Designed miniproteins, single chains, continued (5). Designs and how they scored, part 45

Each design is a single chain, and the fold is of that chain. pLDDT is the mean over its residues in the fold that is shown.

## One batch from the design tools (miniprotein)

Design m17630
Fold by ESMFold2-Fast:
Structure m17630 (fold): chain A 111 residues (1-111)
Amino acid sequence: AAPAPVITVTQSPKETEVKEGGSVTLTATASRAVAASDVSWLKKKEGEPAELLIYGASTLAPGVSSRFSGSGSGTNFTLTITDLTKEDTATYYAVVSPPTTRGEGSKLTVY
């Protein structure tokens, strides 16, 4: 018995540009309520492996800057980044697991 996963994760904005030193909030919406413990945020730079930023919706992964914070419950989750640097230019993905479902990503450009 293998029921197809019915959870869709939608991210907003799809693309955004923010000046260095600013802040940004990225949103993920699940098609149904999910446990906060099942929600993670990943950072992906082109040519690099994905880096875990947040797990359990709000817990910083080891070695991750305190400029990153996660929040949310039910269907709506956010990733906030403060004091933006050009190194934060990346695509950010919300992931719900299990079963693993990844959003389309939010592309952040810091200029």
Scores: mean pLDDT 84

Design m17631
Fold by ESMFold2-Fast:
Structure m17631 (fold): chain A 87 residues (1-87)
Amino acid sequence: MKTPEEVLETFEKLVEEWISKEKDPARRRSARSLLGVARHELRLLLEDPSMSEEEIHEKALAMARTIGEELELSEEEIKRALEALRK
């Protein structure tokens, strides 16, 4: 299992890759805004000593799914990204 810091890094890398492949400027702006919010929220969780590694991981998975859905990605593309976050 990845450390919480590695989960955040992998999450950011995957979402940036998704945004780079998006052709619709409106979806790209929406996804980038969501990435900014997710990055802020996940960093706050990383700095909270009461948060477990599992809870941080679950939040990263939920945020990745939300952004993938905003980008209208297929369920298979979202599942592939979530698998990368779990490893």
Scores: mean pLDDT 78

Design m17632
Fold by ESMFold2-Fast:
Structure m17632 (fold): chain A 80 residues (1-80)
Amino acid sequence: SEILDVEVNDDSVIVKVKTNNGEIKTFEITKLDENTVRIKDLETGEEFIAKSPEEASKKTGISPKVIELAVKLYEFNKKT
């Protein structure tokens, strides 16, 4: 997958990605705890809970590295 855009908000990170099948999708990623993220598809309104970057990747088609980056950006925004 390919990152097209990233927006860091007070309570979430919004990522616009080109998935492995060539679709462009926009997801809102929120960290719930150390091992859990909520991912929302902003076009459909569907929400997913994932316990690892790999699980999030399987549900969304986003690379695990992209999920990890979004979580890190969320954490940095909360520390300021």
Scores: mean pLDDT 76

Design m17633
Fold by ESMFold2-Fast:
Structure m17633 (fold): chain A 58 residues (1-58)
Amino acid sequence: ANTPENWLALLEKALVEKDEAAREQVNKAFTNDAGVPASDEQLEKAKAALKAFLEEEA
């Protein structure tokens, strides 16, 4: 799931649909160098950035 489209779909499932499996996968991928998972605010910003990137390509 290395494409921006796949990450956007996972972020939508984790944040909007409250899918536990999607949230776990997102937390594993968006853990920083210190082992701290990304906050909900950081994940919302990542989702917005990915959506903007995909809309520029469309």
Scores: mean pLDDT 72

Design m17634
Fold by ESMFold2-Fast:
Structure m17634 (fold): chain A 61 residues (1-61)
Amino acid sequence: SMQREQRHRALAQTVTDLVDNNSSPAQADAKIRQAGAQLGLSPDGVANVVAHLHDQLAQKA
């Protein structure tokens, strides 16, 4: 549905912002989990996004 695509885009934007601002993994985790919960994503789906974010931060470091 269009709403699902919009929610995923919003979460992806949050990930990009956190990576660009060199957020700590702990801060990034907290913000992604909060945003995912507000957007109605499953805990498993949020965990997958968090894992991807950690990989991106590790590559940048």
Scores: mean pLDDT 71

Design m17635
Fold by ESMFold2-Fast:
Structure m17635 (fold): chain A 89 residues (1-89)
Amino acid sequence: LVEEGRELLRKADEAAQAGDFEKALEYLEKARELFEKAGDEVGAAEAGAALARLQAMQAKKEGAPAEEIAALEAEARELAARAEALRAA
């Protein structure tokens, strides 16, 4: 599960680099689910942060409301901070 989640994070990065944000989001969502099932709180938070950040970028590109973009950016920052705190523990 954890190794599968890490592989999905790698695939998500590759998809994002190729400009395939839709596929990148799909991989990140699957990675988060696998980390949650494995009890890997760090992995789940990392995947969640990447997912929220990518959603914010896509929302900006599509002209979504500023409030929606700000909420996604805030979620990404919170999850990234959580992952960092969990690694330090």
Scores: mean pLDDT 81

Design m17636
Fold by ESMFold2-Fast:
Structure m17636 (fold): chain A 57 residues (1-57)
Amino acid sequence: KKEKIEQLENEIELLQQQIEGIEKLREAGLISQEEADKRISELNKQIEELKKQLEEL
């Protein structure tokens, strides 16, 4: 049970790090707002699914 929680938390953390990287690139003007928003939206959807699994444990 604890191992599954840790695995889900680690997966969420990795996805959150990817979002932070994309947000920083957008804020620095290195990528377009539209491109960043699209990628962040897809990653957030994955995070929400993992969080729901975590909350059910």
Scores: mean pLDDT 82

Design m17637
Fold by ESMFold2-Fast:
Structure m17637 (fold): chain A 85 residues (1-85)
Amino acid sequence: AEELLKKGLEAARAGDLESAIKYLTKAAEEEPDSALIWKALGETLYHAGELEKAIEYYEKALELEPDDEAAKKALAKVKAELAAA
């Protein structure tokens, strides 16, 4: 899972969102209890314009770590953008 997370984050940084989603999804399948992986997947989907999926995965991250202030702010931002559309 760590290597898949690393590859996913490297792909996201390079702007290859398709590969980033692929690697991060596999990482989440291997470690479904990792809030970090779900948060990374939510951020990547937000940049891909998939707002509803981004919300879903940020909510999964917050179920695992309810006090993650960065994830709370990201979720609020994505929800506001979806509501304005």
Scores: mean pLDDT 83

Design m17638
Fold by ESMFold2-Fast:
Structure m17638 (fold): chain A 69 residues (1-69)
Amino acid sequence: ADEYLEKGKELFKEGKYDEAINQYKKALELDPNYAEAYYNLGLVLEKQGRLSGAESLRRRALQLDPTLP
């Protein structure tokens, strides 16, 4: 799960948003309660202008881990 999270972060930094989303989804397939993956997926959607989807994912991340920044 962690390897997919890190690859997703790398792709996001490169501007490869769709590929980043795919990596975060793979992390969530392995661990559906991976709060950081939901949080980072939300950041990608926000960058794409998909604000309602981003907000939904941020809320889910905080429900799983309320200490997320």
Scores: mean pLDDT 81

Design m17639
Fold by ESMFold2-Fast:
Order: structure tokens, then sequence, then C-alpha cells
Structure m17639 (fold): chain A 69 residues (1-69)
């Protein structure tokens, strides 16, 4: 649900560098919400490419959009 997606993304943001597997799973869940989908997918792609700065920026945007619901 929405609350679980928000919680998982907040944890993922704190552990972006140390736990990329959990971060990818949290982004997959966030992408199920239409408002966050684009940012979640871009964060996932950036993380897979090793672009941690871009991944963090899009993760934060996805999180803000989910919290605005």
Amino acid sequence: GLEDAIRDLEVALENLESNPVATLAALDEASKEPVAREDAEKAKEALQQGDLETAREHLERALEKLKSL
C-alpha cells in the first residue's frame, strides 16, 4: 500500500549506497503508484548504471509525490 511504499523509500534513501537490492525493491513498489512511476523508474535506471546522485534525486522526488497524496 501507499504507507508501505513511503516507508520503504525512506529506508532506501538512507541506505542507497549500502543496500541497492532493497532500494530496487522499494522503487519497484513505488512505480505501482502512477504519480511516482516516472521518478521511481528513473531512480532505478540511474542506480543500475551506478549514478547514485541521479538515483537519489529521483528517489526523493518519488517520495515527495507519494507523500503529497
Scores: mean pLDDT 81

Design m17640
Fold by ESMFold2-Fast:
Structure m17640 (fold): chain A 91 residues (1-91)
Amino acid sequence: MSLEELRAGALAQVEALERVAKASGGTGLEELLERVREELLRAAEALAAGDEEAARRHAARAAELAAEALEKAGAPEDVIEAYRRSAEEGR
């Protein structure tokens, strides 16, 4: 997969997260969502470079920040737990 394709996938994940946060009534989450975007793009770059360990570490950090954003948005607990679980699996 090319870096362009990996970056497109990362941005699609951020867009999906933004929709869930907004559907939950979340406002003022811009800073956290930008940090999620940065970590997912770093994961994409690491994966394109063949560094799977770094890619997993960045993806885990993105999931951790996403869970924080969703919790602040008042998202359902099961959705928040799924992101927290993803953060743990990336270790």
Scores: mean pLDDT 78

Design m17641
Fold by ESMFold2-Fast:
Structure m17641 (fold): chain A 80 residues (1-80)
Amino acid sequence: MKETLALFLILSAEAGLLVLERLMRKKGYPEEEIDAFRQEAEKGIDEARKLLNEGKYDEAIKKVQELIDRIAAREKEVLA
């Protein structure tokens, strides 16, 4: 169960990042700002995937949930 949850959250973060990038670009955000956020988010996704592959499901869930929260917060700012 925890493995499936971790995988679902990682995929959700990846999807959320793609949507956010598209939204930021549509709103006229600088490419440097979009790239900076993407690089930080991709690093977080990579770390969560490594934890998942090592069977550290609780740590993977925690890491990816933190990233999802950051993506949601950024989306809220962009939509304001």
Scores: mean pLDDT 86

Design m17642
Fold by ESMFold2-Fast:
Structure m17642 (fold): chain A 91 residues (1-91)
Amino acid sequence: MKEKLLEIVEKAIKMVEEGASPREVADFLLEEAKKHPELRFELETLAGLAYMAQAVADVAVRESGIDPEEAERWAREILLKALKEFKEYLK
């Protein structure tokens, strides 16, 4: 269980580092939750955090006129930090 969850989290970290949007990472985590129902709670929680990061970036662009590239970069940084902290918890 922990080993598979760690593998999925490490893949999510790599996706963010390779430039995937928080939404793409959230979608990946939800697909993995379908394949691993025993990890559903953890994976859906992480997907929720990724969707929230994307939503905050989208709102900042729409309501505050922040540059979309800057907003997405900030959202990726926040998501990456959360994923790395969770990975450390799993060790």
Scores: mean pLDDT 84

Design m17643
Fold by ESMFold2-Fast:
Structure m17643 (fold): chain A 59 residues (1-59)
Amino acid sequence: SAARIAEVAQLPEERLELNREIAEKLREIGKEVDEVIKIGREKGEEAAKEKMEELKKEG
């Protein structure tokens, strides 16, 4: 909406950059969650738990 665009345009530059960094991290977390769900559906719950452990150690 026009109101949201106006609010974003009023934010300081450093705040806009911080928001982009947060959005990137959330997208990465979302991809990891989707991968764990896929493994759980294909290989079962224990395989999903092993994948979660790998992602936690590499993050």
Scores: mean pLDDT 69

Design m17644
Fold by ESMFold2-Fast:
Structure m17644 (fold): chain A 108 residues (1-108)
Amino acid sequence: MKITIRELSEEELTALFGPENAAALLADYESLVVATKDGELRAGTPMRLASAASLENARKIAEYLAENLEPGEAVLALTMRDAAAARLTLEAMRVTGAPEEVLEIMEA
């Protein structure tokens, strides 16, 4: 399974989750992992949400979701931090010999 990494602005978070939920997510979490139908992310999209304090925790949650995915769902890893930093983390994991299935799950 492929996981799409996407950087979210505060405006996009507010549009998706509402201002109170967006503020709480930005305060406490580095990343979110969601399962959405067809990999689409927009207001009103049905999704299963898990939040993570770090990208490493998001990876573990994404693996769990990927094993329990419903037909037509795709996993998105959403970051409130610079997407370039997330990509560097994935590349570091690849260089250090992370398992092939983990790399497939974490690549867009």
Scores: mean pLDDT 54

Design m17645
Fold by ESMFold2-Fast:
Structure m17645 (fold): chain A 56 residues (1-56)
Amino acid sequence: SPTEESIKDGLEKLKKLSPEEVKEVLEGTKYNYEVVKTEAAKEAVKAAEEALEEVE
């Protein structure tokens, strides 16, 4: 299972990518955390969705 630290690191790296690349990685992140169903993972999915909205 991914750690909260790993999740945050991944989201920070997403901000450095092009909008198209950000959308691709954010969708992958959302999918991954839908599977594990933890409270911390739910927060990460929410943050990823907000980042995706920003690039849309």
Scores: mean pLDDT 63

Design m17646
Fold by ESMFold2-Fast:
Structure m17646 (fold): chain A 107 residues (1-107)
Amino acid sequence: ELQVQESGPSSVQAGGTLRLTYAASGGTPDAVTWIRQAPDGRAETLIEGGSNRAPGAPDRFSGSRSGNTATLTISSVQPEDTAVYYPVATRGFRGAWGQGTQVTVSS
């Protein structure tokens, strides 16, 4: 079964760089999507296909993949980047959601 394991809770200083990494198991994903859920509950797509920034996502977000691992990089972190970040790995018609990583931005 396709599974995703994420890095634990993360904190970062405003203006810093944050990297969230996950590892998929049960096969190599066909696609990896990164989703941000803001504190108000609104969800938005940041990265599609592992490396393509979604329309409307800020340019400080980037994604990369290497085999079964994927990394979301947030450069010049802003207070509004405080959110839960979910990686979604897909393979064929199967999808695996990560449990979500809480990111807190401190000044």
Scores: mean pLDDT 76

Design m17647
Fold by ESMFold2-Fast:
Structure m17647 (fold): chain A 64 residues (1-64)
Amino acid sequence: MEEAFKKGLEALRKGNYDEAIKYLEQALKEKPTPELYWLLAAVYRRKGDTEKAREYAKKAAELF
């Protein structure tokens, strides 16, 4: 999880949204956290996938 999360953040910083989604989804499968759902919501929004962005944001809020 930690390694995948780090790679996801690095990809996000570089603007590689597809790579960021891949690693953040991998981290989510290992340990779902509100922070990961929030990050995925932000990445999907930047990619233009408003439907998935809303879904992940809702899950992040529900886990608080």
Scores: mean pLDDT 80

Design m17648
Fold by ESMFold2-Fast:
Structure m17648 (fold): chain A 60 residues (1-60)
Amino acid sequence: SELDELVREALRLLAENIPYLTPEQLKKGVELKEKIMQSTDVEEARKYLEELKKIIDEQR
């Protein structure tokens, strides 16, 4: 499903970027991942994924 794809992308982004995140950013990233996993609405899950991407992109 589209939700499964969003969850998979969030997990991949976190796994690839763990060494570059501060402990506080990692905590926020994990919270956003959990919110994506708990979402039943694709648009809500996309919003959380975009927040996660923003945190990760700020470290590049």
Scores: mean pLDDT 80

Design m17649
Fold by ESMFold2-Fast:
Structure m17649 (fold): chain A 90 residues (1-90)
Amino acid sequence: DLEGVLALAREMLALLDADPDDPAVQRAVVERAIAAGFLSPELVAAAPADVAGVADVIRFRMEALVNSNEEQQKIMLENWQRVLAGEKVK
């Protein structure tokens, strides 16, 4: 649901804002994003070798989501889930 995704996005951003350079924080955020289905299989595969880079991608996407209006948040979440399912976004 949108509220659950926004709550998780805010939690991940708060962790990254507190200590963005801590590898343990970066790993925790990446693990949460994987568990929530927010990362493509390509990013999941890349995460062990580049946890900082994957965490930065998550931060960028979550900031965009949290700072958008409700209609845009719903569109972004739908498009994100479709891309993760291997569908082309309209």
Scores: mean pLDDT 74

Design m17650
Fold by ESMFold2-Fast:
Structure m17650 (fold): chain A 69 residues (1-69)
Amino acid sequence: MLEEDIVNALIRMAIAVGDAALAVKIAERALREGLRVEPELLEEVARMAEEQGDRETAERARELLRRSL
């Protein structure tokens, strides 16, 4: 789980700096490599992107969330 821990930490960091698009890119890469992404982080990213008016990033985050559940 070391790789998954690092990836989820990077997503949290992207959220902390307000970069929803970066958080989605990290999550997409992680899932493509078979790594687990915490669903709660994807929910937070989708909400943040929607609040920022970034519809495309919000939809991408929601799609990743659906695939993770």
Scores: mean pLDDT 83

Design m17651
Fold by ESMFold2-Fast:
Structure m17651 (fold): chain A 58 residues (1-58)
Amino acid sequence: AEDAREMERHVREAQEAFEKGDLDTAKEHLRRAWEAYRRQAERDGSLPVEEEPEIELK
């Protein structure tokens, strides 16, 4: 899908920037990759946002 390709592209750009030590560019691409991932996951109805442990007093 479009969002999946956009995500992969931004992840690649982020990895290259990170390897070069360009943290600002890496963070920008990671942010955009995460936005594309969220759009794709929302369309698929499978957003993995409920991974936090349950609150329990023991």
Scores: mean pLDDT 68

Design m17652
Fold by ESMFold2-Fast:
Structure m17652 (fold): chain A 104 residues (1-104)
Amino acid sequence: SEIDKRLDEIEKIVEEAEKSSDIEEAVNLIAKAISMIQEMLAEHELSPEQLERAIELVERLIGLARELLARETDPEMARGLSALIRDAESLLEELRKRLEELRS
C-alpha cells in the first residue's frame, strides 16, 4: 500500500528525530513528519489501523518536542517548538476523531 509505505517513511523520520543530538535537525525532522502526516490525511482516506499508526507517531513527535522545549534556552527556538507542539496536538485531535468515526 502507498499509505503503508508513507507511514514506514514517517516512522523512520520519527526514529531519526528521536536519535538526533542536534536540536535544529530534530526540530526539522519533527516538522517534516507532521507535514507528511497532514498531506497524507488531505490526499487519502486511512484505515483504522493506519490511523492508529499515525496517532502513535504524532504522540511520539509531541513527546520529543516537549522534551526539546524543556531543554531549550533560545527564546526564538522555544517559540517555534511551542507552535509545533500546538500544530501536532491539533493533528492528533483530528486523527482521533477520524478513528472514533470509523469505529463507531
Scores: mean pLDDT 88

Design m17653
Fold by ESMFold2-Fast:
Parts: sequence; C-alpha cells; structure tokens
Structure m17653 (fold): chain A 68 residues (1-68)
Amino acid sequence: SGMEELLKAVLDAGKNGKTAVVELEDGSVLTATGSNPASVAAAALLLIGDEGKRAKVVVDGKVYEGIA
C-alpha cells in the first residue's frame, strides 16, 4: 500500500509551507497548503477514505503515486 508515502508527502508539504495537489481515482482534486491546516487535514482524510484505490500527490513537480 502506498498510503504511508502519499500521507507523508501531503503532511511534509504542509509542514514546509508547500502546496500538495491530491488526485483521487474518481478524478477528485484537492489542493492542500501549509498556510491552511484545514486543507492539509482534508487531503489526508480523502486519501484515508480512498484506501485501496489509486491516488497521486504532486509537490513542487515531484509525483508520488500508488495505491492509497
């Protein structure tokens, strides 16, 4: 499961004041930013809710992709 890597990418982006774009298997997209802790929490919850499905997290052009 890629859940640990995807969650780490979102949480680390939040801690470092970066933006993470979360893309779910159903085509849902959420932008998480460290200046908005609620957006980081929402992105983490969406990934957890999609456990077992494909997900992608993009931070500064670096792609993290796997099964959530």
Scores: mean pLDDT 81

Design m17654
Fold by ESMFold2-Fast:
Order: sequence, then structure tokens, then C-alpha cells
Structure m17654 (fold): chain A 94 residues (1-94)
Amino acid sequence: DDAKELQQRIEEYRELMSSLSPEEQKKRLKEYIEELLLKLQPDLPEEVKEHIKKDLENSSIDELIRQAIALETLALEKGIKKEEIEEIRKKVFK
């Protein structure tokens, strides 16, 4: 059940960030999403990067978690190693 898997992964992010304030959670999620995007598309145009940053600023914590999960899935599909994704996550959420 894709919906149950997604909900479980959202709950895992909630638990990972449970010691952080909502402001810090949002900051760390935005940083993580940006790091994943750089790995996926290092040559992404500045105009597109600015548009993404605006969307992230206006996103809720739940929406940011969902975007992070979607980008992790896309990164794995594009051949980025799970180990590399986990190192980025550790760096950001430490």
C-alpha cells in the first residue's frame, strides 16, 4: 500500500526531527531538499532554483517532508546510492 508506506516515511521524519523546533525542522528540510536537488541536477538554471526556493518557503513541514521523500525516491531511481543520500541526511539533521 503506497499510501501506508508514504505515511510511515512521513512519521519517520517526524520522529527524526522530534527534538527540533518547527522553525528548525523547516530550515533543515529546506536545506536537505536543496542538497538532493543539487545532486540530481547540478546544472539547474538559477531562475528554476529561485522558483523552487519560493515554493519551499511557502510549504508546510508536512509538504516539505513529502517533497524530501519524493526526491529521495527520484534520486535512487537515477542511480544515486542510498549511502550518499543517508550521508546528506546525517549532515543536515545532525
Scores: mean pLDDT 83

Design m17655
Fold by ESMFold2-Fast:
Structure m17655 (fold): chain A 74 residues (1-74)
Amino acid sequence: SLKEKLLKLAKELIKALKEGDYEKQEKLNEEINKLLEKLREEGVPASEIKELAEKLLVAINNYDEEEIEKAIKE
């Protein structure tokens, strides 16, 4: 599912941040944004996509995989 792919990419982005791999961070950010756009195309409201993106950004910045899982399930 798109949500399972999003979860995987968000967790990989945390690892890339911890490793200081800037090139991998850029690629993962692009892939995450593409998945969020696909969710919007499948009929998820723009307001929900915005809230999900904000929650993911906070969780990723805090290296919090549990909050990533919670954000995606909501």
Scores: mean pLDDT 81

Design m17656
Fold by ESMFold2-Fast:
Structure m17656 (fold): chain A 91 residues (1-91)
Amino acid sequence: MVKEEAIELAERTIELAEEALELALRNESLPVERAIGLALRAIGLQIDAELLKEKAEKEKDEEKLKKLLEEAKRLLKEAEELLEELRERLE
């Protein structure tokens, strides 16, 4: 179901964004300015994913749900890319 898939991808994005935020805050090898920038990106992704999840839960229009699913896929990809960048920048 499109709605359930959009919600699941949004929840996965929240989980990855939270992991990315923890890694950014615990990474002593990053310059402070870069660590702050990566943490803000993680926070933004978490907020966007939580808002998308709320929209998907309330939405009944199948065409709008398909657009939310496409947005959820984009947010998930951005969270995966951010998390991978943080893992690669460990000493």
Scores: mean pLDDT 82

Design m17657
Fold by ESMFold2-Fast:
Structure m17657 (fold): chain A 68 residues (1-68)
Amino acid sequence: MVYTAEQIEKALLQAYLDGVISAEQASKIGKMIKGKEKLTEEEIREILKEAGLSDEQIEYVLKILREL
């Protein structure tokens, strides 16, 4: 499955509101995905990892993405 930057931004906002990620983490990831048309789950996982998210934070964001 592939996701748009808009879908990823929605998942990041939800994870932030749920207290799972920080505003700084959400901002960093938002900058990394800016200008990308479509991203696979594997590409998103790598970006989240590079942004310093834990495995638990990554799985939480991916769970939200799968529900969008």
Scores: mean pLDDT 84

Design m17658
Fold by ESMFold2-Fast:
Structure m17658 (fold): chain A 57 residues (1-57)
Amino acid sequence: LEEYEVPEYDFSDTELRKLVAELNKLATELGMYPSRGVPADKELVEKKIKELKEKLK
């Protein structure tokens, strides 16, 4: 057992992956490039989703 581990669950986390998928869908609707890879920061992804949803209104 190591003192510090890098979790591999950021891209295996179902909730996080669902949020990233929604973000990419919204970005595509706005004519933007989707993000590359899966960010580990769930709050950042949620914030971006809300921002893009406001743009679509």
Scores: mean pLDDT 60

Design m17659
Fold by ESMFold2-Fast:
Structure m17659 (fold): chain A 69 residues (1-69)
Amino acid sequence: ADALQERAGRLGLRAEELRARGADPATIEEVARLIEEALRAAFDEGDFAAAEALLRRAEALLEEAEAAL
């Protein structure tokens, strides 16, 4: 649980850093949505596999956004 929350927090901070650097706001908004869905899947539904997949998608979008800078 703590490791998943920590990872979600790190992705959120990275998204804010990329937003400050001029990343596409639509991509940053999608990352925030995926993080929210991941936390809901984990803590409301107990589906940690779905949460992990959603966080991986968020991470991939952040890598794409950073590569475009």
Scores: mean pLDDT 84

Design m17660
Fold by ESMFold2-Fast:
Parts: structure tokens; C-alpha cells; sequence
Structure m17660 (fold): chain A 95 residues (1-95)
């Protein structure tokens, strides 16, 4: 899968997690922003900045998973988003 495909998939999972009334929508929006800024840095060839931004997004998602009282469905979506962001980090690091 391309980096763009993983970014799109991660963003869709964040949208799905945000459908839970207990979701921290501001934190999910910040995670989405970091993922999009990471993609922009990657497209500009700034791989170090892309990795930094994706790592910040993954850390925020890990914090949300540890602290948020979410439904099983929302938790699954958030875990999928986090795992996709970790795959993005690994793919960019392999370049």
C-alpha cells in the first residue's frame, strides 16, 4: 500500500472513533492534523519531519487509548488508526 492509502485509512478510522459520544473530538482532530502535516512533509521530501509528526500522532493516539472511556468499536477504530500511523513511520524510516 502507498503512504497516501495508509494516511486515508488512518483518517477514516479517526472519523469512526469520533462517532462515539465519549470521544475527545479535539484530540482526534489534532491527531488528524499531525497525520496530514506528516504527509505534507513526506511529499516535500522532508522524511525526518514526516517521522517526527507521525510519531507525535502515534503518541497522542496511545494516550487516548490509555485514558479514554470508549466503546469497543471506537477503541478498535482508534487502535487501527494508531497501527496505520506506526506502519507509516516504519515505511518512511526504510527509505
Amino acid sequence: SSIVSRVVAALLHLVAAGLDPSADKAALAEAAKLILEGLDAYEQGDYERAIELFRRAAALLDELLATADLSEEARGSLEAARDLVRELIAEVEAL
Scores: mean pLDDT 88

Design m17661
Fold by ESMFold2-Fast:
Structure m17661 (fold): chain A 56 residues (1-56)
Amino acid sequence: MKKKLAEEIEEKTKKEVEELLQKALESTSGDEAAAYRAEAVNTLAEGKEEVQRILE
């Protein structure tokens, strides 16, 4: 199924992940960067799950 809602959620998730990854790059401290990267991974997983629910 190709729903605009799925595309909208994918785009929103992509922007949020990019923002978190950008913060990780800007932090330059290992611990802070790792925290933002972990948050980005969780955000991506949550977005993927939501898209999967819509496509069902």
Scores: mean pLDDT 78

Design m17662
Fold by ESMFold2-Fast:
Structure m17662 (fold): chain A 100 residues (1-100)
Amino acid sequence: GELKERLEKLKKEIEQATTDEELLKLVEELIELAEKAKTEEEQELLLEALEIALEKATTEEVAKAVLEAAMKLLEVAKTLEQILRAIGLALRAIGLLLDA
């Protein structure tokens, strides 16, 4: 549906992002979409996009945004695998914040 296409586009834009300001804006859009991700496919795209964003994160602001998106995804996660991935992502984001 439209949400899946939006998430696929956001994932590609995150992969191409070269600045923290651009990355933060894209992750903030993922936060808004996290609660709307109702299918396993939508949740997988969201997790993949957030994992790429966290790998590229050089600022606390991006790490905090990824943490918020991961926490929102946990509220709607449908599978144990998605729950564990979201928890792992949140813990990695917290680790970066503690080292900053």
Scores: mean pLDDT 85

Design m17663
Fold by ESMFold2-Fast:
Structure m17663 (fold): chain A 83 residues (1-83)
Amino acid sequence: VEELVEKAREAFEKGDYEEAIRLAHEALALDPRNEEALELLREAALELLRRELEADPSVSEEEREEYLREAERYFERERERAR
């Protein structure tokens, strides 16, 4: 699990958020209570979402903030479920 978390962190640092999400997901499949994996999944998913929303000219700044808040609440619920 630590090896997958470390690889996910390396992918995140390289800006490969999709790979970081995949590796964090694999770590969570082995250890659903791994807070480091949940945090990496949250950060990578939020950063990927932010980039997608910024690339879409039809999405306003207010809508972007709303989507990001909803995503953060989703990950908070997942963290509680893992406990």
Scores: mean pLDDT 74

Design m17664
Fold by ESMFold2-Fast:
Structure m17664 (fold): chain A 73 residues (1-73)
Amino acid sequence: LPSSLSPEAQAALQALVDAHRAGDRDAFRQAAVRLANALGDDPEKLRAAADYLESQGLTELAEALRERAKSLE
């Protein structure tokens, strides 16, 4: 997990990866909302989270976070 992120953002990332592995769509959606709230509008944090998600196979979500980071700059 990216050490540059808050403990809440790290927990949300882990919950999202766990939900994805379990195929739990409701848990995935809840974790994604929690992650978005924890990351806020910080482009560097959004990119750090995206890099981790891509490493876990969540490429589409990683791309969405990178586009959001770009739109904030």
Scores: mean pLDDT 83

Design m17665
Fold by ESMFold2-Fast:
Structure m17665 (fold): chain A 68 residues (1-68)
Amino acid sequence: SHAEKLEEIYKEVSKDPRFEAKLIGEDKLEITNKGSVTSLVGLTLRLIGDYPEFEVKVEGDTITITAK
């Protein structure tokens, strides 16, 4: 399910100290970048490539992942 995939992404991202992840309900994940612009871009591209079923948006230092 989308909720199970978001929980998986949340767990993986939460292991990386460059990011802070927050799960909002069952359909949205917010990731705040605490690292460099390179770390933000790298994670964003990975998410777009690995999870095409989700909408990935970047605003400032925040990546928002939402079920389509």
Scores: mean pLDDT 84

